# Designs tried in a protein design run: designed miniproteins, single chains, continued (3). Part 74

Each design is a single chain, and the fold is of that chain. pLDDT is the mean over its residues in the fold that is shown.

## One batch from the design tools (miniprotein)

Design m10739
Fold by ESMFold2-Fast:
Order: C-alpha cells, then structure tokens, then sequence
Structure m10739 (fold): chain A 76 residues (1-76)
C-alpha cells in the first residue's frame, strides 16, 4: 500500500536526520520495495532512492551509493 511505503520513507528520513544511517538504510530499502511493487512511477520512489544513496555514501558503501543515485536520476 502507498500509505505503508510513505510511512517507511518518513521513518527512514527521521532516522537519517538523527544520524542512524544503518536503520535509515533498512527503512528506505523496505520503502523502495513497496513503491516498486505498488507505484513504480511515484516521485516518492525517486526520493527514497536519493536518500538510500546518501545513507550508503555516509556509510562508505560507494558502489551502492552510485547505484541508487543512478536509480534516483532515472526515476525522477
């Protein structure tokens, strides 16, 4: 459901803002999966990819950060 995906995205953003990047990644990954399943053209999917990329970048996961930034650009 879109509402559940949005809730996960919002919780992920909160975790990201608090510096809990590992938790943010888990929440954003769950949001991404739901958006891809229910509404793959949602601008919120592009936003979720962008945040996931940023979280991976902060965690030093360079290849994953680049992959998700590319997905964000393609979805926007």
Amino acid sequence: MEEEAKKLLDEGIKAFKQGNYEEAVKLFERAVKLYEEVDPNSPLLALAYDYLSAAYFVLGEREKAIEYQKKADEAA
Scores: mean pLDDT 83

Design m10740
Fold by ESMFold2-Fast:
Structure m10740 (fold): chain A 68 residues (1-68)
Amino acid sequence: SMEDLFAAFEKMVTAVVEDLLARGASREQILAVVDVIVRWFAREERLSPEEVARLRALAERVVDEKVA
């Protein structure tokens, strides 16, 4: 389902953000990596513009919650 897909994406992005933070990555570096992941995932899953907007909002939320 789309819900399961987005839940899996959130879990993956959270793990990536946490790993990058533990390695001392800057917010700018983390945002650059996350942008690549969002663009790749949107293409692979052939998401609609509305679904891509939801995916980006989810990714931005994770970064904002984890990165001071």
Scores: mean pLDDT 86

Design m10741
Fold by ESMFold2-Fast:
Structure m10741 (fold): chain A 56 residues (1-56)
Amino acid sequence: PVINEEGVEKVAEQFGVDPEELKAAIEAGASDAEIAELLGVSEVTAKVVKHELTQP
């Protein structure tokens, strides 16, 4: 899948995290739980975010 880099920067800014760290986590195949912990959100929200930031 192709990472939506513009979306990663927007989400990272919204949640106050490093966009490079978020991008690296997604590229490494981080689980919904791992993304949730990074962003400080629920696993359901993390799943939606991960799906939105990855193109098929």
Scores: mean pLDDT 78

Design m10742
Fold by ESMFold2-Fast:
Structure m10742 (fold): chain A 78 residues (1-78)
Amino acid sequence: VTVTAGVIRDEPEAAREVARALAEHPDVVLVVADQGSTTEAVAILREAGATVVPTPGASDEEAWAAARAAAEAVAAAL
C-alpha cells in the first residue's frame, strides 16, 4: 500500500475525480488537509475512503504539515 499526502480546497467536481482515482487504485491511501473545500467535496472524499483533516484558515505550510503528520500516523498503523 502507498500512503500519499495532499492539501485541498476543492469543489465537488474535483472531489469526484479524486474519488474515481482512489476507486481505480485500492492500494492507495489518501490523507489530505482541507483549507476550505465545500461540505459536499469533503463528504465525497471521505466516502471514497480518504482521511480529511480540517485546516480552515491554515497557510499552505501549516496545511502540508498537518497532512504529513496525519499521513505518517496512518502509515504507522498499516
Scores: mean pLDDT 81

Design m10743
Fold by ESMFold2-Fast:
Structure m10743 (fold): chain A 97 residues (1-97)
Amino acid sequence: SAKAEEIIKENEKILAENPNDAHAWFTLGIYYYSLGKYEEAIEYFEKAAELYEKKKDYDAAAMAYKRISLIYKEKLKDEEKAKEYEKKAEELKKKAE
């Protein structure tokens, strides 16, 4: 949709000025996923997760890795990578609580 393209452009502009904005990377992951661009969505969720981990926001990092796991499982049919990211998300959840 036109709104999705607008949100993508807005977040790309945010990231040009602040590449450490984890939420902006996460938002790009969501919208690229909605466009069927799964490899790009994974890349953006990876960036978000790394930045959330650096800030010790383990719940947000786990959520990003969980989304990557589901993309591998449901869209790319890569069960091995899906399990790797699911395990990473669970380990981070244990650090959060």
Scores: mean pLDDT 89

Design m10744
Fold by ESMFold2-Fast:
Structure m10744 (fold): chain A 77 residues (1-77)
Amino acid sequence: GVEASLKELQKPIDKLEEYIKYAEEVLKNKELAKKLREKLKEVKELIEKGVSEEVLEKIEKIVKESEELIKKAEEEK
Protein backbone atom coordinates (compact mmCIF):
# COMPACT_ATOMS: atom_id res chain seq x y z
CA GLY A 1 0.00 0.00 0.00
CA VAL A 2 2.62 2.54 1.11
CA GLU A 3 5.02 1.61 -1.73
CA ALA A 4 2.35 2.57 -4.29
CA SER A 5 1.88 5.92 -2.50
CA LEU A 6 5.66 6.58 -2.43
CA LYS A 7 5.88 5.79 -6.18
CA GLU A 8 3.11 8.35 -6.82
CA LEU A 9 5.08 10.92 -4.75
CA GLN A 10 8.00 10.58 -7.20
CA LYS A 11 5.70 12.04 -9.91
CA PRO A 12 5.57 15.58 -8.39
CA ILE A 13 9.39 15.54 -8.02
CA ASP A 14 9.82 14.56 -11.69
CA LYS A 15 7.23 17.17 -12.74
CA LEU A 16 8.98 19.96 -10.81
CA GLU A 17 12.37 18.96 -12.28
CA GLU A 18 10.77 19.15 -15.76
CA TYR A 19 9.36 22.63 -14.94
CA ILE A 20 12.81 23.80 -13.78
CA LYS A 21 14.38 22.60 -17.05
CA TYR A 22 11.58 24.26 -19.08
CA ALA A 23 12.03 27.56 -17.20
CA GLU A 24 15.81 27.54 -17.75
CA GLU A 25 16.07 26.17 -21.31
CA VAL A 26 12.81 27.23 -23.00
CA LEU A 27 11.63 30.33 -21.10
CA LYS A 28 15.23 31.45 -20.31
CA ASN A 29 13.91 32.68 -16.95
CA LYS A 30 16.59 32.17 -14.27
CA GLU A 31 14.47 33.72 -11.47
CA LEU A 32 11.56 31.37 -12.19
CA ALA A 33 13.96 28.39 -12.28
CA LYS A 34 15.34 29.48 -8.88
CA LYS A 35 11.82 29.68 -7.38
CA LEU A 36 10.97 26.25 -8.78
CA ARG A 37 14.16 24.76 -7.25
CA GLU A 38 13.09 26.14 -3.86
CA LYS A 39 9.67 24.48 -4.32
CA LEU A 40 11.35 21.18 -5.29
CA LYS A 41 13.50 21.36 -2.12
CA GLU A 42 10.34 21.95 -0.04
CA VAL A 43 8.61 18.91 -1.62
CA LYS A 44 11.65 16.68 -0.95
CA GLU A 45 11.81 17.87 2.68
CA LEU A 46 8.07 17.13 3.15
CA ILE A 47 8.53 13.58 1.78
CA GLU A 48 11.55 13.00 4.08
CA LYS A 49 9.51 14.03 7.15
CA GLY A 50 7.03 11.22 6.41
CA VAL A 51 4.03 10.59 4.18
CA SER A 52 0.60 11.65 5.52
CA GLU A 53 -2.60 13.00 3.98
CA GLU A 54 -1.56 16.52 5.12
CA VAL A 55 1.87 16.15 3.46
CA LEU A 56 0.19 14.97 0.22
CA GLU A 57 -2.10 18.04 0.27
CA LYS A 58 0.91 20.37 0.78
CA ILE A 59 2.79 18.72 -2.10
CA GLU A 60 -0.29 19.10 -4.37
CA LYS A 61 -0.47 22.83 -3.50
CA ILE A 62 3.24 23.30 -4.30
CA VAL A 63 2.82 21.58 -7.70
CA LYS A 64 -0.25 23.73 -8.46
CA GLU A 65 1.61 26.94 -7.51
CA SER A 66 4.52 25.84 -9.75
CA GLU A 67 2.12 25.30 -12.69
CA GLU A 68 0.67 28.80 -12.10
CA LEU A 69 4.19 30.32 -12.10
CA ILE A 70 4.98 28.62 -15.44
CA LYS A 71 1.69 29.86 -16.97
CA LYS A 72 2.37 33.45 -15.84
CA ALA A 73 5.91 33.32 -17.27
CA GLU A 74 4.55 31.99 -20.60
CA GLU A 75 1.96 34.83 -20.75
CA GLU A 76 4.71 37.45 -20.13
CA LYS A 77 6.97 36.18 -22.95
Scores: mean pLDDT 78

Design m10746
Fold by ESMFold2-Fast:
Structure m10746 (fold): chain A 55 residues (1-55)
Amino acid sequence: MEEIRKLLEEIKKNLEEFQKELATMDPDTQKAWLERRKKAMEAFIKEVEKLLEKL
């Protein structure tokens, strides 16, 4: 359980850094990447929750 929490924290940190990098890109690309990341993170979190319940 704690390993998953650490992973989520790392993901959040990476997201903040990623946001800074995105700011240097063109707006269209920024939007597309942010949407992809958001979707991936949502799916990841949901999958983690499912895995926890499956245990």
Scores: mean pLDDT 74

Design m10747
Fold by ESMFold2-Fast:
Structure m10747 (fold): chain A 55 residues (1-55)
Amino acid sequence: SMAEERRARLLAELESHPDWSDEEMAAYLLGRIEAGEISEEEAKAAYLEYLARRS
């Protein structure tokens, strides 16, 4: 689905920036929400999944 594709792209972007702080990742996701590219729910889901993988 388009939502799954967007989530995969968000995760790939976050994973491509392992040097980013949590604040920088949050700012990136907020920017995408403000641009209307993703929903707040999609951003939260991607961020939580990224954190879970970073164990």
Scores: mean pLDDT 80

Design m10748
Fold by ESMFold2-Fast:
Structure m10748 (fold): chain A 59 residues (1-59)
Amino acid sequence: GPAAELEKQKERFLKSVEELKKKYNIPDEVVEEIKKLVEEGRLDEAQRLAVRAVIESQE
C-alpha cells in the first residue's frame, strides 16, 4: 500500500545519500539535513537538496 511504498522510498533514499556522501565527500551538516527531510517524509525537498549538494561538490 502507499505507506509501504513510502517506507521503501525512504530506505532507498537513505542508502543513496550514504553513497553520495562517500562519492562526493558531502559535508556532514548537509547529509544530516537531507536525512531529516527524509525522516519527515519530505522526499522532494530531500532530493532537491541532495542534487544541489552533488552539483556544488563538482565545482
Scores: mean pLDDT 81

Design m10749
Fold by ESMFold2-Fast:
Structure m10749 (fold): chain A 100 residues (1-100)
Amino acid sequence: SEKAVEPLIKALKDENAGVRMAAAYALGKIGDERAVEPLIKVLENDKDEVEQVREAAAYALGEIGDERAIEPLKKVLENESKYHPSVVAAAKRAIEKIEK
């Protein structure tokens, strides 16, 4: 688990979107706080990242449950025009998981 965190964080920058998405879900399942800041960067990357990977990052942040994700996730809700509706929905669910 801990041994896999660093390679998975590197995989968040893979050239293949499916690999980045799988890495985000795996980091969420592991629940290691080291993934929080990398996943926030994926969530906020509206220029270069596809919505499916950003949705996976929001989901993973909810699964990890770290308070540091609350403010970035709330910014997604406050800036709906910047984010795909699927990312907004995932961010809302993630906040609900962290706060309950």
Scores: mean pLDDT 84

Design m10750
Fold by ESMFold2-Fast:
Structure m10750 (fold): chain A 70 residues (1-70)
Amino acid sequence: SPEEEEKRFEEIVNELAIEVYKKLEENKATTEQKMLLNKKFLEIVEEAKKNNWSEEELRKKIEEALKEIL
């Protein structure tokens, strides 16, 4: 159902947010890197919702952002 798909998407976003937080801590990210990643993470999530991205595309975009900034 659409509600189950939305809940699964939220679970994935929460998992990715935890992973991003861990990577920021592990890499001793600067304030600027943290701010940029937080902004980019939110932009990616909103774009994913707007364009009905798959879990795979969402994960890929977040991983690309992490590699670019860290």
Scores: mean pLDDT 83

Design m10751
Fold by ESMFold2-Fast:
Structure m10751 (fold): chain A 109 residues (1-109)
Amino acid sequence: LSEELRERAARVEERIRAEPDPELREAGLRALELARRHPDERLQRAALEALEVILREPDPEIALLAVEALELALRHPSPEVALRAIESLLTEDPEELERRARAIKRSLS
């Protein structure tokens, strides 16, 4: 991780650890570690942006679904497929976030 991304990841970690839902906290921390260890900086940055968006979601079930989709995308062997999947999670509409997360889980699982 670059210094910029390391600082950004630290802020995301603080937000995840403050999350009241323990299942969402655990999933968020797993996704964050996958993002930190990813060799492609584009995916590191996109994943951190996605986590920031997901953590603003007030429905923990939708947030958890989106985090699980992000984990699956980060584990995909094609960086281009992973990047497009992660970018699709960058939405402020909860209905769209749920729809897109379910689509990722269907296509990548």
Scores: mean pLDDT 85

Design m10752
Fold by ESMFold2-Fast:
Formats: sequence, C-alpha cells, structure tokens
Structure m10752 (fold): chain A 64 residues (1-64)
Amino acid sequence: PSEEELERDVNRAFGLIYDYLAKEAEKRGDLETARIWYRKAAEFYEQAGDTEKAEELRKKADEL
C-alpha cells in the first residue's frame, strides 16, 4: 500500500476503536466518557477523509 493509503487506514482504524469505546461507555451510562470518545473518533474519521462519519459522531457527542 502507498503511504497515503496506510495513513488513511490508520486514521480510520483509530476512528473505529474510539467509536467502539464511546458506544461501550454510552451503554454503561458514562456519558462524559462517551462524549470524549465520540469526539476523538470524529477527529480520526475527519483525518481519514470520512467527513460524513465525523459529523455524525460529533452530533452524537453533542446530543449526549
């Protein structure tokens, strides 16, 4: 893979990880932690070029 492709994949992978962590925190009722993780996931998706996912996750964080 190219350097750009790897960079995109790495950022997407971190987005997935933080989204998963946020969902787990949300299920536990830890809304403060969930909010932080959703925003982290959004940052990584934005860096991966997935702006739609980033906006969805930011909205989710704001609505908690």
Scores: mean pLDDT 86

Design m10753
Fold by ESMFold2-Fast:
Structure m10753 (fold): chain A 61 residues (1-61)
Amino acid sequence: SVADLNEQLLALARKTTEEIEKIKKKGEETGDYKKMEEEIKKIAEKANDEVLKLNQQKAEL
Protein backbone atom coordinates (compact mmCIF):
# COMPACT_ATOMS: atom_id res chain seq x y z
CA SER A 1 0.00 0.00 0.00
CA VAL A 2 2.87 2.43 0.76
CA ALA A 3 4.51 1.22 -2.49
CA ASP A 4 1.20 1.81 -4.32
CA LEU A 5 0.96 5.35 -2.90
CA ASN A 6 4.59 6.03 -3.89
CA GLU A 7 3.80 4.85 -7.44
CA GLN A 8 0.77 7.18 -7.50
CA LEU A 9 3.02 10.07 -6.39
CA LEU A 10 5.49 9.27 -9.21
CA ALA A 11 2.64 9.03 -11.75
CA LEU A 12 1.25 12.38 -10.53
CA ALA A 13 4.72 13.99 -10.87
CA ARG A 14 5.11 12.66 -14.44
CA LYS A 15 1.60 13.76 -15.46
CA THR A 16 2.10 17.22 -13.92
CA THR A 17 5.43 17.66 -15.74
CA GLU A 18 3.82 16.64 -19.06
CA GLU A 19 0.93 19.10 -18.58
CA ILE A 20 3.31 21.96 -17.70
CA GLU A 21 5.49 21.21 -20.76
CA LYS A 22 2.41 21.30 -23.03
CA ILE A 23 1.39 24.67 -21.57
CA LYS A 24 4.94 26.05 -22.00
CA LYS A 25 4.96 24.95 -25.65
CA LYS A 26 1.55 26.55 -26.26
CA GLY A 27 2.69 29.76 -24.52
CA GLU A 28 5.79 29.91 -26.73
CA GLU A 29 3.65 29.36 -29.85
CA THR A 30 1.02 32.00 -28.92
CA GLY A 31 3.31 34.48 -27.10
CA ASP A 32 0.78 34.69 -24.23
CA TYR A 33 3.27 34.23 -21.40
CA LYS A 34 0.94 35.71 -18.76
CA LYS A 35 -1.72 33.07 -19.51
CA MET A 36 1.02 30.43 -19.57
CA GLU A 37 2.24 31.43 -16.08
CA GLU A 38 -1.34 31.52 -14.69
CA GLU A 39 -2.14 28.04 -16.07
CA ILE A 40 1.15 26.60 -14.77
CA LYS A 41 0.44 28.06 -11.31
CA LYS A 42 -3.05 26.47 -11.24
CA ILE A 43 -1.67 23.07 -12.29
CA ALA A 44 1.11 23.30 -9.67
CA GLU A 45 -1.42 24.20 -6.93
CA LYS A 46 -3.70 21.30 -7.92
CA ALA A 47 -0.75 18.88 -8.01
CA ASN A 48 0.37 20.08 -4.56
CA ASP A 49 -3.13 19.40 -3.17
CA GLU A 50 -3.02 15.84 -4.60
CA VAL A 51 0.47 15.28 -3.13
CA LEU A 52 -0.82 16.37 0.29
CA LYS A 53 -3.75 13.92 0.04
CA LEU A 54 -1.49 11.02 -0.97
CA ASN A 55 1.05 11.82 1.78
CA GLN A 56 -1.81 11.99 4.32
CA GLN A 57 -3.05 8.55 3.18
CA LYS A 58 0.55 7.26 3.46
CA ALA A 59 0.84 8.64 7.02
CA GLU A 60 -2.40 6.86 8.03
CA LEU A 61 -0.97 3.44 7.08
Scores: mean pLDDT 83

Design m10754
Fold by ESMFold2-Fast:
Structure m10754 (fold): chain A 106 residues (1-106)
Amino acid sequence: MEEAAKQNAKDAGLSARGAALSAEEAARTGTAESGAAAGVSGAGAVAGAMMAERNGASEEAVKAAKEAAEKAQEAGEAAVKGDKEKALEGAKKAREGAEKALKAAE
């Protein structure tokens, strides 16, 4: 792969990891503030994944980063609604997706 494509894939994976951490915090606290933070981080991670896709990052890395970002947003939304079980499940899937994206970016 081109070095630029690898770097964009890594950046997308790191953004997804950040979103997953925000989702874990939202699931733990159940506050509107932490849920909003997870939503913002997830949206940024989605944008990053799309940019990586346009720059030729591997389909596996992009797909994993997008799925992680989406799960982080779902977890944040569930936390705001008081659905702790769904928030925790979403946060776990977001973390798994982010780690998969980073591994695929190597």
Scores: mean pLDDT 81

Design m10755
Fold by ESMFold2-Fast:
Structure m10755 (fold): chain A 90 residues (1-90)
Amino acid sequence: GMGEDITRPREELERLVEEARRVIEEVVRDEEERREALERLRRLEEEALRALEELAGAQSEEELRRAQERYEELLEEMRRLVEEVLERAR
């Protein structure tokens, strides 16, 4: 089929989210800033999971490509969030 097996990407996403959550909880001492960072992480996780579902359900090469690009952009945003949190802790 045109859809891709998302099992491994989903497991990798779950590990990245767990690591990001742990960093935020360990590094962000301000309660308000911590809530904002965790809320942003939650939204990025929800959007990345939707992108993976679109990847699994893709009916054309164009749909597959768009879902893959969207997923990769969301992973980069999650990595940027972790970098921003670590920089603010200095």
Scores: mean pLDDT 83

Design m10757
Fold by ESMFold2-Fast:
Structure m10757 (fold): chain A 70 residues (1-70)
Amino acid sequence: SKEEVRKNLETALELLKQGNVVGALVALDEALKLATDPEVIKLIKEAKEALRKGNVEEAIKHLEEALKKL
């Protein structure tokens, strides 16, 4: 559901703010399993790519945009 996607994205944001990148990636993968909106899926994938490159601030921006689209 959209609410379960929202919960996982909010959890990922909180974990990133705490410096827990591994925990955030788990939450993002759970959100991807539940997400059906192509724009939300794209933003979550862009957040994961930003984290792969070590760019936590860009990941947070992509996740905030994904939450706006829900």
Scores: mean pLDDT 88

Design m10758
Fold by ESMFold2-Fast:
Structure m10758 (fold): chain A 73 residues (1-73)
Amino acid sequence: TTTIRASAQQAFQILQEAADQARQNNQPIGIITRHDAAQNTVTITITINGQTTIIIMSSDDYAAYRDMRRQAI
């Protein structure tokens, strides 16, 4: 398990790289997003082939990350 505190841009890059890696290896990817109102943070948990990466962002950074995801489509 790896835990990373990330900006919106870093989170976008990590998720893109994880998705690309899963695609190349024909592995399913699990993504779980959790909000922590008390800490004003958002946690994204990525699981590929039993390996877990945890990304922690501020709620503001998560909003920026979501905007980046919408623009990329």
Scores: mean pLDDT 82

Design m10759
Fold by ESMFold2-Fast:
Order: structure tokens, then C-alpha cells, then sequence
Structure m10759 (fold): chain A 66 residues (1-66)
């Protein structure tokens, strides 16, 4: 399962999303730009949803891809 969190404006938000993905047994790829994007590859849908919630709390937009 993949999760994409876009529109992350702060380094602390980007770090929180990436660390949440890694901490839940997934992988995180950070794409830096004017606003950062984090792509998480997660072991299950529940972990992907948790990363999405972290991203939304950080002011980002999150999409879970099955």
C-alpha cells in the first residue's frame, strides 16, 4: 500500500510524516520542492492511513493508494 502526502510547507512536518512511515515498518521517499511531498510504501492499509493522518495534521494533503 502507498500513501502520498503533498503540500508540506515545513521541514518539521515533512520529517514527522517520513518518520511516521518508517516507524510503522514502511519506507519513505521525500521529494523536495516549494512544498514537499512524501511517498510512503507501507506494509498494510492501516499503516498507510496513519501516515495520511500525520500528513493532514502537518497541513498536507494525503491520498492512500491501494
Amino acid sequence: TKVVVSDLESATGTTAVALTAIGLGGEARVISGEKDTVVGTMPNKEAAKQVAKTGESAGGKATVIE
Scores: mean pLDDT 81

Design m10760
Fold by ESMFold2-Fast:
Structure m10760 (fold): chain A 61 residues (1-61)
Amino acid sequence: DPVEKAREVIEEVLKENPFATYEEIREAVRKALGEKADEALKAVEEEEQKRLQEKMAQAKA
């Protein structure tokens, strides 16, 4: 699963360098997934937005 692999790579990069920029994280994912990297990154971002929406729905008040 490229999305799951992308999440693992992101976690690993941040574990090695907690100050890693988005560009550095994206490069690491591209190295691991190649052509599937941007599709996986987009899916991860969409999942994160969905989680944020769920939190907003519960904390709106």
Scores: mean pLDDT 72

Design m10761
Fold by ESMFold2-Fast:
Structure m10761 (fold): chain A 90 residues (1-90)
Amino acid sequence: VKELIEEARRKAREAAEAIARDPRLRETGERVLELLLEAIRKHEDPEEMQRLIDEALKLAGDAGASHEIMAILAGYAGEAFALAKKAAEL
């Protein structure tokens, strides 16, 4: 569980840094990072985790993040969610 959380946090930072490389999205990248880290902290509450992930994705999309960035965010968020759910079943 802890190793999966650390991997999810690493992906969250990389995604936020990719967003922030566009000067127009720098502040958005910082806010997305905060939301994704909070979602990862809530991994034992799947509904809350999903709500925060959805908020982060909406924020990035509203700010004009590319389809590629949105796909990266959705992909690793889905992976982290599935792994957290699997861990809760064990």
Scores: mean pLDDT 72

Design m10762
Fold by ESMFold2-Fast:
Structure m10762 (fold): chain A 131 residues (1-131)
Amino acid sequence: SLLSARQVQRIIKDPSTSSEEKLKAIEEATQPSASEELRLTALLLTKSADLSPADVPRLVDLLLKATEDKNEAVVLAAAEALTDLAPQLSKEQAARVLKHLEEVKKKNPDMSDEVKKALNEAIEVLKKLLS
């Protein structure tokens, strides 16, 4: 499915659009084959999507994948989205996300200070939820 940034924005902002349809639009827009602009736009819209709790696990999976993106702006947006989503996570999901973010930092020692800060903020929120 070919989505534009404008189509993703319309889907997410439409209160009549189902949680499943919003999540599907975000999943399609964040695929590796999508443009960097489209991937970034979709991630920035996740906090406005008002997804149902049942769709949170799938959102977590795509956000974790986005933290491995080659574009640092996409990684930054994904880390910030995970920080915002953290209070909605189960302990099992929070532990999984924490381990993943620590490995992302370990594998990418030369990442920008801004991305490191965002990842550290997500890690600290997750640690507090698990304590």
Scores: mean pLDDT 86

Design m10763
Fold by ESMFold2-Fast:
Structure m10763 (fold): chain A 86 residues (1-86)
Amino acid sequence: MKLIVTYKHMTPTQLTAYTLRAIGLELDGYDVEIKIDGDTLTITIGNVSQELLDQFLKEAEEYKKKGYKVEIKVDGDTVTITIDFK
């Protein structure tokens, strides 16, 4: 299972914190690809566990409850989460 998480319109503090979290996941043995494009962060995890997927889905639901635009898409064995902080 593959997870792609895209965070849009991040503050510099959010961008730093979430990038460091992604590096931590790579150090924990996950297959992590990190792409930064301006204030957008995309994290791709090629070997996501169900437990880690559930954590990211919970984060997405919490941001949706806070009024942020959140999109979750499932396409085959790939889950894509987009969170927009605008």
Scores: mean pLDDT 88

Design m10764
Fold by ESMFold2-Fast:
Structure m10764 (fold): chain A 80 residues (1-80)
Amino acid sequence: SKEEILEVFKKMAKEIKKLRPELTEELDSWIEYLESIKDEEELKKVARAILEFLRERLKDDPEVMKIVEEAEKELEKIEK
């Protein structure tokens, strides 16, 4: 559901902000954008695109990468 996808992203953002507080504004901006998407399939596509972008951008930060990977796993469970 849309609510489950948003919950996964809000949890991920909260955990990333604890390790990288300088990313707060950008992460909050992405959550706000995701909340504005009304179509669930579009939300899933945008959510996956954001995760891929974060993975590429933060690939050298193993602690943040673990958080992103857990969000990816949770999102996959919602799709099944």
Scores: mean pLDDT 81

Design m10765
Fold by ESMFold2-Fast:
Structure m10765 (fold): chain A 66 residues (1-66)
Amino acid sequence: MTVEQAAEIARRAGERGDGSGAAAGAALAKHSNGQPLDVEAARRAGEAGERGDGEAAREYALKSGE
């Protein structure tokens, strides 16, 4: 899975109001770069997803993967 694919998962989940899915997408973006899961990025993406902010969830995931 690429960082871009993981970020898109976070965006779509966040747009649906799925905080858990947005958090998972952000964690996967970090992991896709061979890094351990980023709990802080996952939490921030999850919070954005809970409020229905898919774009913010995607941006947190992308920054984690960059």
Scores: mean pLDDT 74

Design m10766
Fold by ESMFold2-Fast:
Structure m10766 (fold): chain A 60 residues (1-60)
Amino acid sequence: NEIDLEATGRLSGLSVEEIKELAKEVGLSPDEAARLITRAALARGRPLTREEAREYLLAK
């Protein structure tokens, strides 16, 4: 259940700071945002752009 933000960044194509910024924008913890972004990237079979990640988090 614990996700390393650095590892999530590598998988999702986002930096740790970008993940933290997106989490703050959508009202989630960085760990929660990292989990959702990682699942979305895995479902698509590719890293997300910052805009795609933001839209995904807001839609969920």
Scores: mean pLDDT 71

Design m10767
Fold by ESMFold2-Fast:
Structure m10767 (fold): chain A 55 residues (1-55)
Amino acid sequence: MDKKEKAKMYTEAAKQAIEQENYDTAIVFAEESLKLDPNNEEAKKLLKEAKEKIK
């Protein structure tokens, strides 16, 4: 599995965590996605959304 494919899996996991209102888990998955693909705009949006929710 290449880095971008793995990043997509983490992005999808972060999205599902947000839907379950598990924002701390969503932050972890979004950050892992961005470590693998820093240009992943979807992961950036999910990370920002999750951080705003737990403020």
Scores: mean pLDDT 82

Design m10768
Fold by ESMFold2-Fast:
Structure m10768 (fold): chain A 57 residues (1-57)
Amino acid sequence: PIEQILKEAIEAKKNNDTERYEKYLDQLAELLGISREEAERIVDLAIKAINEGGAQP
């Protein structure tokens, strides 16, 4: 389930947990068949959308 891994990556980044962030980024990239760089952009866009769009968790 992509949504769960994405949520974990977002939380790890917010907590500055680099080890967990790297782990979930790698899992996201593998699951989606994209590069690590693309997975990183997806996480960044999701965080930006949450912060700018006013979406409550």
Scores: mean pLDDT 78

Design m10769
Fold by ESMFold2-Fast:
Structure m10769 (fold): chain A 92 residues (1-92)
Amino acid sequence: MEKKEEEELEKLAEEIREALEEAGDKTDLDTEEKLLEAARKFKETFLPLLEKAKEGVKQGLLSEEQKKITEKVLELVKKKEPFKKIAKVASE
């Protein structure tokens, strides 16, 4: 990975940590290694799916329900909402 990508993953790991602390949850993600792995999975799997869904909204390919979920997830990402909250909405 490029240095910029490593810095971005570290920032995502910190956001995930803060989200877990705000939720009052103590998880096995307490270790920095597991937080970095979670951030990597978020970037590699979740962000591409989010971009694809955003494109589908623009092209009118999504149902009205899927569009609402996609727009809600995008709004939460833009607001830098806790990862756990974003994941919960995305899994609906």
Scores: mean pLDDT 56

Design m10770
Fold by ESMFold2-Fast:
Order: sequence, then C-alpha cells, then structure tokens
Structure m10770 (fold): chain A 55 residues (1-55)
Amino acid sequence: MSPNVKRLEEGLRGLEEAIREVEREYEETGDERLLVVRNILLAGRETTEALIKKL
C-alpha cells in the first residue's frame, strides 16, 4: 500500500469522527452554524474518498 493511500485513509477516519462529533453537538445545542461545519466536513470526506478511488 502506498504511503499516500494510508494517509488519506487516516484522514478519512478523522473526518468521520469529526462529522459524528459535530452532529452530536448539533443534537445537544441546536446551533445551525454546526450544519455549515458539517457540510464542509462532508465535502472533505467526498473529496478524500474520490482521491483514494483514483489511487
């Protein structure tokens, strides 16, 4: 496995954890700004998944 794939997979796991944390904070606070953060993280996840698929 290339070092780049391993790093991207680690980044993908970090993004998944961040998404879960943001969703949990939103459930607790109702702060709509967290929905913006979630959308940014989701876009980062999709981009990372696309890069892994190309490698």
Scores: mean pLDDT 81

Design m10771
Fold by ESMFold2-Fast:
Structure m10771 (fold): chain A 70 residues (1-70)
Amino acid sequence: MTTVTVEAPSVERAKAAGLAAGKVASKDPNVTEVHVEVEGTTVTVTVYAKSEEDGKKAAEEARKAMEEVL
């Protein structure tokens, strides 16, 4: 399990970031489950993967996807 939190400049961008993270994590064959929580401008993504290393890698890709839409 690996958790990534980002702060968005607006609620709309937070929702977009959460969507982007969910899509990227869902395409990773090593990800077993992803939880995306959006609270105001705060986006928290929790990734469950086959291994801790796979989870860290998937979480980093999710962070990059969020940064691209922020």
Scores: mean pLDDT 82

Design m10772
Fold by ESMFold2-Fast:
Structure m10772 (fold): chain A 59 residues (1-59)
Amino acid sequence: SKKEQAFKMAEYYAELALNSKNKEEFETYKEQAIKILEKAAGKKAAEEFKKELEKREKE
């Protein structure tokens, strides 16, 4: 489905974010992942993904 593809793409950008060398790169990739999910799955799904990604960064 389109939602499944969006989550796959968001996870790809999340991996890029988590492997970023600096905070600016992290924020850029995070923004791309969130934007993809908002478009395909809605604001709530995007916010949940954002919180999870921020938690993963913190470890």
Scores: mean pLDDT 82

Design m10773
Fold by ESMFold2-Fast:
Structure m10773 (fold): chain A 88 residues (1-88)
Amino acid sequence: SLAEELERLQAELDRLLAEGASREELRAVYREIARLLGLPEEVADLVVDGIEANRAGDRERARAYSARIAELRAPVVEALAALAEKLE
């Protein structure tokens, strides 16, 4: 199921983050999460860039990446809200 696949990817992500994994390894997992959630692949790169900015102590850039992710998520959130109107 989608839930089981997301749980598997989240567990892999937690492991990679704990191990200090490379940008490319983190990006691959976030790209798959974005795909499963119907988010643009660009979100994966922005999340990894935000993590790297935060690790470097550049909180201003980390906040800018978070803002851009929110903008890219807005259409998906609106689509999900429209689907919720079909609930009984």
Scores: mean pLDDT 74

Design m10774
Fold by ESMFold2-Fast:
Structure m10774 (fold): chain A 66 residues (1-66)
Amino acid sequence: MTPQEIDDLVWDVVAAHPDATPEELAQAILERAKARGESIPEDTARFLAEVAAQHRAGLLAERAAG
């Protein structure tokens, strides 16, 4: 996956799961990647989920405005 494809995948997951825990987001990221035929390391998915969870409200508002 390109960096932009990873970013879009993470954002799709956050938008679909606004109240999810970081662990639930990490699992959703892994499942979405598998559905696309891609593989992301579990540690990477957890890191992305934690960052997304910390910035969720602000980033969702930014995406809605853009």
Scores: mean pLDDT 74

Design m10775
Fold by ESMFold2-Fast:
Structure m10775 (fold): chain A 92 residues (1-92)
Amino acid sequence: KEELKKKAIEKLEEAKKILEEALPTTKDPELVKKAVEYLEKAIEALKKGNFEEAATYLNKAAYYVMQISDEELRERVLPLLEEAGELLQQLL
């Protein structure tokens, strides 16, 4: 199950990277910052093997991403969170 954990972390780190790169130009800096904060917490929980906690933080990150007004940014990030969530369900 270490392979599934690694893949989930990689997808969340990719999503975080996209959001961080958007931060200087985004119309929704507070939403992006909150999404990044919860993605960081989800990644740390995954690294510690706290899969239930990781799922909770991932859901919070997704909640903030869904509120971002930039449709293109949402369409780039949400699939990565969905894929990470699917991998995480296999770890629970």
Scores: mean pLDDT 87

